# Designed miniproteins, single chains, continued (2), part 32

Each design is a single chain, and the fold is of that chain. pLDDT is the mean over its residues in the fold that is shown.

## One batch from the design tools (miniprotein)

Design m5159
Fold by ESMFold2-Fast:
Structure m5159 (fold): chain A 112 residues (1-112)
Amino acid sequence: ATVTLTVSAAAGETASASATVDVPTGRVTLSLTVRSDAPLTATVTLNTASLATFGISAASTTAAKATIAEREALAPDLFKVTLSGAADARVAVAFGPDPDLIAEVLENFDAV
């Protein structure tokens, strides 16, 4: 199963988005792509565990991948992306075996 989450952050503000997802048993790949007009920090968590944190250079798109360990049985997983900074940014997060899906997601969002 693939889950896509988007979040936008306004300049001078921290923004986050979250979704409750059912992560299948086994390992899944998290693909995160952030586009920003200014430097910012993106943090990705599953429940309360940090999966990835990375900085974004101005006017750039940064992609990162992380492998999510097998989830706790029957527990819903809260997937959250937090952007910290003062930038207009968009984040696309794809959840699944194929990280190439991120390129398609960003194309559909068409942020400038």
Scores: mean pLDDT 50

Design m5160
Fold by ESMFold2-Fast:
Structure m5160 (fold): chain A 69 residues (1-69)
Amino acid sequence: EEELDKLVAEGEKLIEELSKLDPQTAERYRAELDEAKAAGDVDALKSLIERLKQTLENLRKVKEAEAAA
């Protein structure tokens, strides 16, 4: 019931944030976002957004640990 456009916009925002930390991983997620958008697959977009959030959290933790060492 959520609009496809809202999920795409959220995904693009998260990918842009990820690209500042890991450009290569961000490029992979952008390709997946484009595929899900073209297919109109809301469930794939929701799954992608959850994976993006997890990847961002994990990468931030790794960078914080490296900075503390």
Scores: mean pLDDT 79

Design m5161
Fold by ESMFold2-Fast:
Structure m5161 (fold): chain A 59 residues (1-59)
Amino acid sequence: EAALPPRSAEEEARKAEIVRLVTEHLDALTDEQLRRLSRRLETADSVEEVRALLEEEAA
């Protein structure tokens, strides 16, 4: 994958790190919730949105 300098590399790294952490929490969620979340997560543009979605589903 070619990372473009103009974009924030830190943002990408942060996204991956957070997603990894969140993935561990997803393991506790049901398969159905995971499937729905997965779709939204891919569409999510911001890391904060990913967190909110996970928290909402976990709630």
Scores: mean pLDDT 65

Design m5162
Fold by ESMFold2-Fast:
Structure m5162 (fold): chain A 60 residues (1-60)
Amino acid sequence: SEERLWQEVEVALAEMAAAIADKATGLSPEEKIAFLRRVADKLTSPEARALLEEHIAELE
């Protein structure tokens, strides 16, 4: 269904956001966490949100 395809897109967006945060050498860990939390709040896919929460936990 279209909803399932959109969830797959959101997982890809989550992976991209995590990669962007990892490459952002000018950001503190706290700023990276704030960015990833903000992205997670915009996502509806449980899988996409879980990926970002795991990356956030690695930064804490």
Scores: mean pLDDT 84

Design m5163
Fold by ESMFold2-Fast:
Structure m5163 (fold): chain A 96 residues (1-96)
Amino acid sequence: SFPSYEELVKILGDEELAEELLRFREEIERKIEETTDEEKKRLLLRLQGLRAEKFVAQRQLEEAEKRNDEEEVEALKKQLKEIEEEIAKLEEQLEK
């Protein structure tokens, strides 16, 4: 599920990043309304969710690095790589 503005501000610690992510959501929602292709709508919704997960994971990585939690840093770097690979695949599929 996509976080609320208040949750994004708490997670990211940055109001501008929270506003930017919400604007990306609004742009994707407009594209979903514009398209009659149900498969494309599903890909857009999944892309939106993965982008939100990426922002959260990046913030968690920064906090883990500040704590010198090497095990958590390694786990989060692996998670981010998997998220970025999935985003790239979805973006490629959406360009067709």
Scores: mean pLDDT 78

Design m5164
Fold by ESMFold2-Fast:
Structure m5164 (fold): chain A 81 residues (1-81)
Amino acid sequence: EAEELIAEGLEKYKEGDYEGAIEYFEKALELDPKNARAWYGLGLAKYKLGDYEGARKAFEKALELAPGNTAAQEGLKKIEE
């Protein structure tokens, strides 16, 4: 299920395994491409790896799907400024 993949991705992220986190978030998006939480998680993991352009695009997609996601707004602001 997409929710289980997102939970595993967040666990990898907390362990510092950002590449592993990306794999799980991408798998979640294959099952549910409109999942704002998976896009947000992908943005966080990419940001930690220094992929700021990839992180920005992921946060923008998370906001497109859930405009009230203040965490994604804050993530995007950190990249822009």
Scores: mean pLDDT 82

Design m5165
Fold by ESMFold2-Fast:
Structure m5165 (fold): chain A 64 residues (1-64)
Amino acid sequence: TEELIARAIELARAGDREGAAELLREAAKVSEEPDVIRVLGVALREGRLSAAGLEAYLAARKAA
């Protein structure tokens, strides 16, 4: 799951928001928090979330 989110962050930084959202959709299928990851994917696709926001989420997950 974390590897898919990390790749989504890379795509978002490159400007590929749709590709990043698709990777988050795949991460949701194998995640313990599928609802949270789906919301993040929608927010990223709509431009309401940045790559920095995804990095903050991933850092919080690693700390927990």
Scores: mean pLDDT 76

Design m5166
Fold by ESMFold2-Fast:
Structure m5166 (fold): chain A 61 residues (1-61)
Amino acid sequence: DPVELARRMIKAALTAGVKPEDAARAALQSLIAQGYDPETAAEAVREALKELGLEVPEIEV
């Protein structure tokens, strides 16, 4: 489940002190590296950010 993977990666990065924008970008790149297409990866990261109550104006790929 790419949304669960993105949420887990973002939460771990935030706990380590990474900025939300950097955490989101890292999660996006990780999902693409794992074989998810860019559209699916971007949607998963957006849903994960929404579930965590975070606002990011844009997600860059």
Scores: mean pLDDT 78

Design m5167
Fold by ESMFold2-Fast:
Structure m5167 (fold): chain A 70 residues (1-70)
Amino acid sequence: MSLRERLLRLIGEILDLIGDILELEKKLEKALKEGKEEEAEKIEEELKKLKEELKKKLEELKRLDEELKK
């Protein structure tokens, strides 16, 4: 597998995570508008986990980009 193929796969995974984050942020906004604090708290916990995973994928993307430039 080439470095470019690994980059494209990782970009796909990042886009999927961004999609999941956007969906949860929309659910969080709805829960907050409806006064469902317990539901909002659960969504915030899930968002925190997904954002942490996204951060790790972005760090991996940066490393692959640096390797490709060498």
Scores: mean pLDDT 82

Design m5168
Fold by ESMFold2-Fast:
Structure m5168 (fold): chain A 86 residues (1-86)
Amino acid sequence: SEEEKAIKEAEQALDELYTAVRNGDPERAEEAAKRFVEAIKKLKDKKLQARYIMTLGLLAMEAYLQGHEEVAEILRKAALEVSKSL
């Protein structure tokens, strides 16, 4: 189904976001966040949508705590943007 495809896209983007956060890679973070947000917007499951948005916010905090401020800012902006689109 389209929902299953969106979930798979979200999970793949999320794996890339974990790597970008760990590595402090702003370019990778921006690309992965964009893909993750696009996947979240396709979801019909509101609870899953909310969980992914929360995860994005938590990853932003983790990036900040690791000293990767540019990555943290990219993720914070993505979380705010996708939240406003719901």
Scores: mean pLDDT 87

Design m5169
Fold by ESMFold2-Fast:
Structure m5169 (fold): chain A 79 residues (1-79)
Amino acid sequence: SNAAFEELIALEAEAGRARAEGERAAKQGDTVSAVRHYERAAELYRRAAELAEELGLHDKAREFRQQAEEMRAKAAELR
């Protein structure tokens, strides 16, 4: 549905903003905020991957899963 596609776009945008917030916090030495933002980005990318898979967008789902893994790894490095 068009609504599901709009939801996917919104999830990707929200995940991107959370990632950017995490990167900004990390650059400022705010590791606690950086971890929270990266964990939020990981969850949003995971949800985007799930929705993309439901929509049959298998390559896009794989990309989102990879981005979720990257965000989890960034959070783990700062703990």
Scores: mean pLDDT 90

Design m5170
Fold by ESMFold2-Fast:
Structure m5170 (fold): chain A 56 residues (1-56)
Amino acid sequence: SKEKEREIVVLTATAALFEAAAWFSEKLGDLETAERERKLAEEFRKKAKELEEELK
């Protein structure tokens, strides 16, 4: 459905934002925040993939 397609885009974009945030946190020496942000990016990316599989 178009609704799920839009959700996949939003989840993928959100994952990319957390990945970028993790990069900045790491450069600032905040390794704990960087790890948390990378975990969130992976979770959103996983949700996007699960929705993609539902559309097949």
Scores: mean pLDDT 85

Design m5171
Fold by ESMFold2-Fast:
Structure m5171 (fold): chain A 85 residues (1-85)
Amino acid sequence: DAASQQQYQALQARYAALQAAVAAGQTLSPAQQQQLHSLQVSREVALKLRRIGLEFDIELARRRGDQAALEAAEAELREVEAEMA
């Protein structure tokens, strides 16, 4: 649903920003380190739920013979799995 998608995107953006700061050699404060850890856990849950939804979308597209929907859902699933790695 739209709320879950927005929540996922917000978590992803915040996680990516903190990861980019670490990659740039910035020392995170204890509060920022705790936030990063909490965001990692929340992001993992959100990604797991998104993956389940995409697996359902793939099955539905296959049953309907909707090649465009199948390719779109498979591409998003690959992106989600890459984010979970």
Scores: mean pLDDT 78

Design m5172
Fold by ESMFold2-Fast:
Structure m5172 (fold): chain A 64 residues (1-64)
Amino acid sequence: SSKERQAEELARQAAEALAAGDTERARELAEQAVRLLEETGLPREEAEERVGDLVGRRLAELRA
């Protein structure tokens, strides 16, 4: 799969780790997602915002 798809999957896993209370794992997964998006040409700030949005959306779904 593309690096973007892999980053989206890592962001999903980061949200699930947060919902489970594993903040360290969530941080590591989110950082990996940011790095993958940077490799596609996104600036770090934009990659961080995109990963944050993906994590936030998934976390909201898990807490609904």
Scores: mean pLDDT 86

Design m5173
Fold by ESMFold2-Fast:
Structure m5173 (fold): chain A 92 residues (1-92)
Amino acid sequence: MSLEELIEGLERAVRDGEEAVRNPEEVLEELIAAGVSREAAEEVLRLVEEATRLFREALRAARAGDLERALALARRGLELLAEAAKIAEASR
């Protein structure tokens, strides 16, 4: 139950993050259009790239049955996304 839900959530998080990282200039332009400064937008993208890396590691751990490691990595990734959101909001 919880492991399957975690894997599905991590698969979505990885897909969404990889899409953002694949088109970094498009993401930067969207953030700037939303009122985020260029410097803040670049830092947001960097944090999204690191969070996506952590979610990929969490997904590998979850698929290997290491739930404790998967949850720890996923939590760190979510903390980076929360930091990115705060930076984006503060730069408006």
Scores: mean pLDDT 83

Design m5174
Fold by ESMFold2-Fast:
Structure m5174 (fold): chain A 56 residues (1-56)
Amino acid sequence: MTREELVEALSRRLGISREVARARLEAAADPSDPRSDSYRALIEQTLGVSRGAILA
């Protein structure tokens, strides 16, 4: 699954804009963001994807 596919899927599943979905995915992939682990877990549960798919 590409990053753009993740943005689209997250936007549809949560009812948020693509810009907000992209920001959350960037936070999940950013090791300096203290929310990265929480956002990664949320995205994994919401979309049923692995950690590797989020970081790809």
Scores: mean pLDDT 75

Design m5175
Fold by ESMFold2-Fast:
Structure m5175 (fold): chain A 80 residues (1-80)
Amino acid sequence: KNELTRLKAEAHDFATDALAAGRKPEDVIEEVKKYLVEKGVDEEEAEKLAKEIVDDSQAVLTLPPEEARELGARRSAEIA
């Protein structure tokens, strides 16, 4: 449970950085999915989580700075 939360956080950080660097969302989804599968997440769950993580990362990048900051703080609290 806690390990999955940590993996999701690491994948989210990677996805945000990749999207900010100009990577295409579909490409990032495939990379995140592969990363999660390699970490022991079930393939079906990894696909679902990868899409969710990339969608969330895109939302953070498109939100106003204040709202993006609030979302980031909430994610940080969930991990801690």
Scores: mean pLDDT 72

Design m5176
Fold by ESMFold2-Fast:
Structure m5176 (fold): chain A 63 residues (1-63)
Amino acid sequence: SRKLELEIEAGVYEIAGAVYKLLKDYKEAAEYYRKAAELYREAGNEELAEILEKKAEELEKKA
């Protein structure tokens, strides 16, 4: 389904964000988490979108 496809794509961006966070590239990490949040929101997963937006905000403070 399109919803599942969007969630899989969102998951890829979320993993990229986590990798950049481990490398302490906080600006890149935040950008990837925001992209993941957008895709989760399109998929109808507002809860995961909000969680990733909050993670991005915290990373932006460290950038």
Scores: mean pLDDT 88

Design m5177
Fold by ESMFold2-Fast:
Structure m5177 (fold): chain A 60 residues (1-60)
Amino acid sequence: SRELQRLVSELTGAEIALIGGETHVELGKKYSEELAKKGEEVLRQAERLLEEARRRFEEF
């Protein structure tokens, strides 16, 4: 269904954002705390989106 395709797309986007956030945190720890904080914020947002997408997926 169209809804299922949309959920898969949203889940994929959240996974990509999560990976980017993890990389940002790793680089931040090596170079600056400011970068690490940005990574943590990205991870927090990605985790929220991922959880929302997963909940909707479970309803199908």
Scores: mean pLDDT 70

Design m5178
Fold by ESMFold2-Fast:
Structure m5178 (fold): chain A 67 residues (1-67)
Amino acid sequence: DARAHYEQGLALHAQGRYEEAVAEFERAIALDPRFAEAWLYLASALQQLGRHEEAAAYGARFEELSA
């Protein structure tokens, strides 16, 4: 369930466990590529990890899905 992976990612993100949060958000978008919030939080977690180019790309995907 995409929502369950997204919620697990949010819990990990809140704990500062950004690598694990990325994995859970990636699972959520693999199950539902139109899950806009999962792309947004994936970008946020990547930014916290210093993976700025990847964060920008996923943030752009959130913008596309939110239009």
Scores: mean pLDDT 84

Design m5179
Fold by ESMFold2-Fast:
Structure m5179 (fold): chain A 62 residues (1-62)
Amino acid sequence: SIDPELLERVKELVREIVEENKDKSEEEIIEEAKLVLEAFGFSEEEAEEIAKEIIKEIKEKN
């Protein structure tokens, strides 16, 4: 189970990464977000899954 507070903070950071790196490929943005998530203590698999979900949400909403 992911801590809701941590998830909200991470979501904001990933959103910022997407905005700053909009000229980069989706793959590169996912890798950047994944590194941030891993730094917060998520496993590689969890980080990839969370990064993809957040990026998908941002693209749908933007």
Scores: mean pLDDT 77

Design m5180
Fold by ESMFold2-Fast:
Structure m5180 (fold): chain A 55 residues (1-55)
Amino acid sequence: SEKEKMIEELRELVKKAAETGESEVVLEMGEKLKELVDKGYGKEAVKAVEEVIEE
């Protein structure tokens, strides 16, 4: 589904941001998170970020 694809894209961006520390990746992550929140998927988006960071 669209939601699942966007959440997986967010997860990949969070992982890359944490691994590389690249500003461009961090900004892309922020934009994807905002898109998910605007679509009403904020809870799922925040949960995905927390799960990746917990690693």
Scores: mean pLDDT 80

Design m5181
Fold by ESMFold2-Fast:
Structure m5181 (fold): chain A 80 residues (1-80)
Amino acid sequence: SQRDDIRDYTISTLTRMSDDNRDTNPQLSQYVDQIRDMIMSGSSFSDVQPVFDQAQSVASPGQQGVLRGIQSRYRSMIST
């Protein structure tokens, strides 16, 4: 389904972001891994939002943009 495709794409994007930043920003990778695991387990947006806030606090401006995009997509997916 379209929802499953969006979910799979979101998980793939988070996995790549974690892998790309593991050596240069390990704290960001830890939060991104946590977000991915929460999404995979079906956590609500309210439960995931504080972890997105923590990830953004340690992210560069460019990384914050990517995180906001992921957060917006996840919100839209679970709100429908």
Scores: mean pLDDT 82

Design m5182
Fold by ESMFold2-Fast:
Structure m5182 (fold): chain A 58 residues (1-58)
Amino acid sequence: SMAELERIRKEVLELDQQLLNTSDPAEREKILEQMSEPLSKLLQHAVDVGLERERLRR
């Protein structure tokens, strides 16, 4: 849903802000790991939409 995508986008932006304020490599790695799941969900939604669009062209 669009509401879910907006929530995930906000989550990524918040983590990005934390990353910009963090210089410690270990803490940066933890933030990047936290970003992995929401980014993966955004990518999965993009792939699913892309596959649906390809099916509509068939």
Scores: mean pLDDT 78

Design m5183
Fold by ESMFold2-Fast:
Structure m5183 (fold): chain A 90 residues (1-90)
Amino acid sequence: SAEEEKEKKLWDINGDGKVDSEEELKKYLESLGIEIKNEETFKGRLIILQGNLGLKMDGKFDEELKEAINEAFEKYGSLRKYIAEVIAKE
């Protein structure tokens, strides 16, 4: 167990270092201390992320959001820092 150092790997179900599904993104947000109490809460977090990525803020995890998330993560070089800056400032 290495929960503190591998928080981002706990959400990375397929081990490729990318967000490929709603489940992975949800677990990643929870690993940052962001509570996902239900689907509506998760949708709210997605809307904030979409706004910061310049996308339509519909709370839908579609191909556009998935691509933008992974591009933004690669651009920032730190998935944790990106999410903290985008999601944690709600």
Scores: mean pLDDT 64

Design m5184
Fold by ESMFold2-Fast:
Structure m5184 (fold): chain A 72 residues (1-72)
Amino acid sequence: SMEEEIRQLRELARTLREQAEQLRRQAEELERQGNTEEARKLREQADILQRAAEELEETARRLEEQRRRREE
């Protein structure tokens, strides 16, 4: 169902955001240890996951809008 698809997309987006946040925390710890290069790489990975989560959220919003229009 469209409702189930929207839920799954939002759950995936949430998971990716949580992974991005985890990577950013790890990057901050590496930076504290003076490992600036590794910290930068983890932040880049976090940015990729964050962008993917945003795309999933956008898709979920479009599906939700379609669902609401069908209720009218």
Scores: mean pLDDT 87

Design m5185
Fold by ESMFold2-Fast:
Structure m5185 (fold): chain A 80 residues (1-80)
Amino acid sequence: SVKEELEKVLKEIKEVADELSKLLENDPEKAKEAAKLYHEYLSKINDALLNNDYEKALEIAKELLEKLKEKIKEVKEELA
């Protein structure tokens, strides 16, 4: 179901966000940018959920997950 997919994606977002936060521990500027992105998307997901639009919430959640994964890749490449 869409709800089950959303729960799975939200769990992965938390794991990826925690990893990104750890990677950016010594980079306050990039940490601030990542936090802003995270909070803006969470706000949009919550708005969709308040309207019982689980399909839209899932779409927004998938987009956030993709953006967070891309930021992790960028940070890891800079640290290598």
Scores: mean pLDDT 86

Design m5186
Fold by ESMFold2-Fast:
Structure m5186 (fold): chain A 59 residues (1-59)
Amino acid sequence: DLAAKAAVVIGITRGDPETGKEIAELAKKDFEKALKLAEERFGPNAAQALKQAYQHDLS
């Protein structure tokens, strides 16, 4: 699950690994909520990276 892995990495690189883990767990249950949380906490570039990882998981 590349989206969950991306969320964990984003959290670590942005200095908030706990929120990264929360987003990773949320991505498995409700990706739209995970994407919104990523944008709110880490900004649009983080949300875009998460979205790209999710699109790769669908391929």
Scores: mean pLDDT 79

Design m5187
Fold by ESMFold2-Fast:
Structure m5187 (fold): chain A 137 residues (1-137)
Amino acid sequence: SSIDPSKLSVEEAKNIVLESVETLEKSTDDNVIKEELSKLLTIASDKELLLKVVSSLSDEEIRRLFDILLKAIESENPSISVNGLILFEKLVDALSQIPEHRELTVEQLERAIALELERNRLPLAERLRAKLDKIRS
């Protein structure tokens, strides 16, 4: 299914994001996971729309979004892992612009860095650390 982010209202985009999160929380099918990540990446390609959507999310909804993205990054499927990382970085960049969510975003970045270090994924940990240092600057 093709999504045109320029034609979506913030409420429509938010509903797509939350429905994709629910699907990703329950799915183990790589084809379903790739389709849902593709929808999220399409919305995230519009930086202004993404910023408005994440500004409207609760802390719990943001935590759920981070949880599914961390799961995607840890996938053995390279397409899922790479797209999960791209989306995670876009989400972090958007959330870092919102004062209300800045502390939560820092917490989730520290969590992601710790998980990658425990898995000996040093290049990925360093990449996430660079994002954290930029937010703290």
Scores: mean pLDDT 86

Design m5188
Fold by ESMFold2-Fast:
Structure m5188 (fold): chain A 95 residues (1-95)
Amino acid sequence: DLERIRALIERAREAGRAGDLDTLRALAREAGVPQAIIDTGVEIVALYHEMGDEEMAGLVGGAVVGVPLQKKLTDEEKLAIFEQLLAGVKKIKNK
């Protein structure tokens, strides 16, 4: 159901923006997102929220649910994208 998926992505975006990591994890699990992507994505959201970048935290929150909709990417490729983003955000926060 496309409308249900869109609603989950929007709720995930709001949860990310608010720093509500428990709600984001629950929404991602409901969407069938692999646990490794949930864990990495939630860590990125937490870092952006801690830096005061609520808009980026929201965008990453939505992406944690929305990325499984990409038909051309494997779960390993999706995880690699989030892992690269996490490494980049950690470097920005510490500099």
Scores: mean pLDDT 78

Design m5189
Fold by ESMFold2-Fast:
Structure m5189 (fold): chain A 107 residues (1-107)
Amino acid sequence: MPPYVKAMELALEFTFAVLEGDFDKAIEKIQEIFDLGFYSLAAEMAEYVLSLKPDNVDALVLLGRAYFALGRYAEAVRYYQKALSLDPSNAEARANLARAQAALAAQ
């Protein structure tokens, strides 16, 4: 199956999850879109979740990961820092922040 067809299915599932108020499911669909390599689309969808739920740590981490994958390391650092300001114990955000800072310094 072409990846773009699967991304369209996931985008519809994301839309229904948001309409139902199931943001955990919405984040899961963004993660699957990211895993297919659609980083720009994943970033747009994570930004949409954050427009509705500004303090959603999982959406902030996913947005950081999407910007990192796009080579936008400064934006990745910013979103991981925001995630850690809300949840200082988030090991994934902490590890990803260190990686993004190293990538930014290596430019």
Scores: mean pLDDT 88

Design m5190
Fold by ESMFold2-Fast:
Structure m5190 (fold): chain A 63 residues (1-63)
Amino acid sequence: SAAEKNAEAAKKAAEEGDATGAAVGAQYSRLNGGDPEAGRRGVDAGQAGDAKAAAEGAIKSAE
């Protein structure tokens, strides 16, 4: 799904230390049919500079 593709992008961004990229992936996962609560937590974590937590939120949003 589009949510799963955006979660995968967020995961790759987090592996590169890109908290902003991971947050963007979490937002697009949420907007493309993912869980809005998990996606929101991913965005909030990425805005706080936590790339790993942002990617975890994106992945959970897409599940």
Scores: mean pLDDT 82

Design m5191
Fold by ESMFold2-Fast:
Structure m5191 (fold): chain A 56 residues (1-56)
Amino acid sequence: SSELRKEILKIIGEILRKIGELLDEELKENPDEAKIEELRKEIEELKEKLKELEEK
């Protein structure tokens, strides 16, 4: 369905934005490890949600 596709694309967009934030943080001279860990957890949660939607 078009609604399912839109939800999938939104989640992919969120994942890509968070990956960008993660990379920006890792490139800093003194990376915020807590922020990096939080971003990685959020990305994994979004990936799990994406798998659930794709299985429908």
Scores: mean pLDDT 85

Design m5192
Fold by ESMFold2-Fast:
Structure m5192 (fold): chain A 62 residues (1-62)
Amino acid sequence: MLLELSKKYREIRELIARLDPETARALLKRVQEAISLAAQGNLEEAKKLLDETRAEAEAALA
């Protein structure tokens, strides 16, 4: 549901906020694409993209 996606998005945004502006913009664009895919019914693709984006953000902060 939208609420669950919103929570996951917020968590990812908090990670991205600690990254440099260039990396943050790239990852935020991918998150936006994932949300758009979910809205279009491509839930599996959206989840995959969100998970990939989160992993990238976590790795960048390590």
Scores: mean pLDDT 77

Design m5193
Fold by ESMFold2-Fast:
Structure m5193 (fold): chain A 58 residues (1-58)
Amino acid sequence: MEELVNELIEAARARDVDRIIEIVSKHYEELPEKVREALEKFFEGEIDTEELLKLLEE
């Protein structure tokens, strides 16, 4: 769990959308609800990688 969130934080910081997609595709159900809600907003285009990073670091 914690390792997956850290990988997402690193990917968002690097603006590596492909890596974010890979983590989500393999591990979505293992992510905390708050993280999944942030990712939903990101994929809907409501927030960018900078806002996603802020939400993941909370």
Scores: mean pLDDT 79

Design m5194
Fold by ESMFold2-Fast:
Parts: structure tokens; sequence; C-alpha cells
Structure m5194 (fold): chain A 61 residues (1-61)
């Protein structure tokens, strides 16, 4: 079974791919799901920074 951190990493990978494909609504939904994992303390500092970068990219789109 996947750990919560592994789930978070996969969600961020999918969000990055959605942005590359121009699917901003999908990327936003995936980021919201990842934020729930942050709120529970499940994401590392590295994954939190990656989430912030994705959020910044969405805000520019």
Amino acid sequence: SLTPEEVGERILELAEQALKNGDVPRARTLVEAAQLLVDKGYLSEELKKRLEEIQAAIDKA
C-alpha cells in the first residue's frame, strides 16, 4: 500500500503533467488534494516547496 507521502508525490506529478497539457482546472483540483495532506502533516518540506511552485504556476496561467 502507498504511504500518504507517496500519494502526495504522485498527486504533485499529476498536477505538473496537467499544467504541461494546459489543463489548469485539473492542476488546481490536484493541488487542493495535496493541500489536505499538508494540513495533516503528511508531506515533507521538499514536497511542500514543490506544491508552492505548482501553485505559483497555476496563478500565472
Scores: mean pLDDT 85

Design m5195
Fold by ESMFold2-Fast:
Structure m5195 (fold): chain A 82 residues (1-82)
Amino acid sequence: DEGKKLFEEGKLEEAKKKYEEEIKKDPNNAEAYENLGEVLYKQGKYEEARKYYEKAIKLDPNNNIRADTNLGILELKEIVLG
């Protein structure tokens, strides 16, 4: 996964673009929404990250344990820091 490699290298804008391209090709790709959420979270864009995690969970609620966990962390940040 080129997007994951870019994310691990800290190339967040390039990783974001790759996951946005995946979503454009398949708008029901829950994993791409989850991965885009993680990029946005690492950029400090917590509100945007939350929306993408919620979309990932909605598309595939049975297989999005990572999105559920990350959404919980974001909700905790909004309560504590908001």
Scores: mean pLDDT 74

Design m5196
Fold by ESMFold2-Fast:
Structure m5196 (fold): chain A 71 residues (1-71)
Amino acid sequence: MQNAADAGFLAKLAGDEEAVELVKEAIKAYQQGKYDEAIKKLEEAKKRAEKTSPEAAELLEKAIEEVKEEK
């Protein structure tokens, strides 16, 4: 996952700084090859997004699937 624009968009949709930090941590873990950690962080961000934006939650689910394919 290299698309910083998606991370920024998710932050705006969620309106949740904690969800933004979880996505940032997931990107960092992914870049380090820690795919399981990246998936965990994305799942936590998705759970938060489900309450604020269904669209953000859907994008996070797709990101989780992409990380799983890299495994």
Scores: mean pLDDT 71

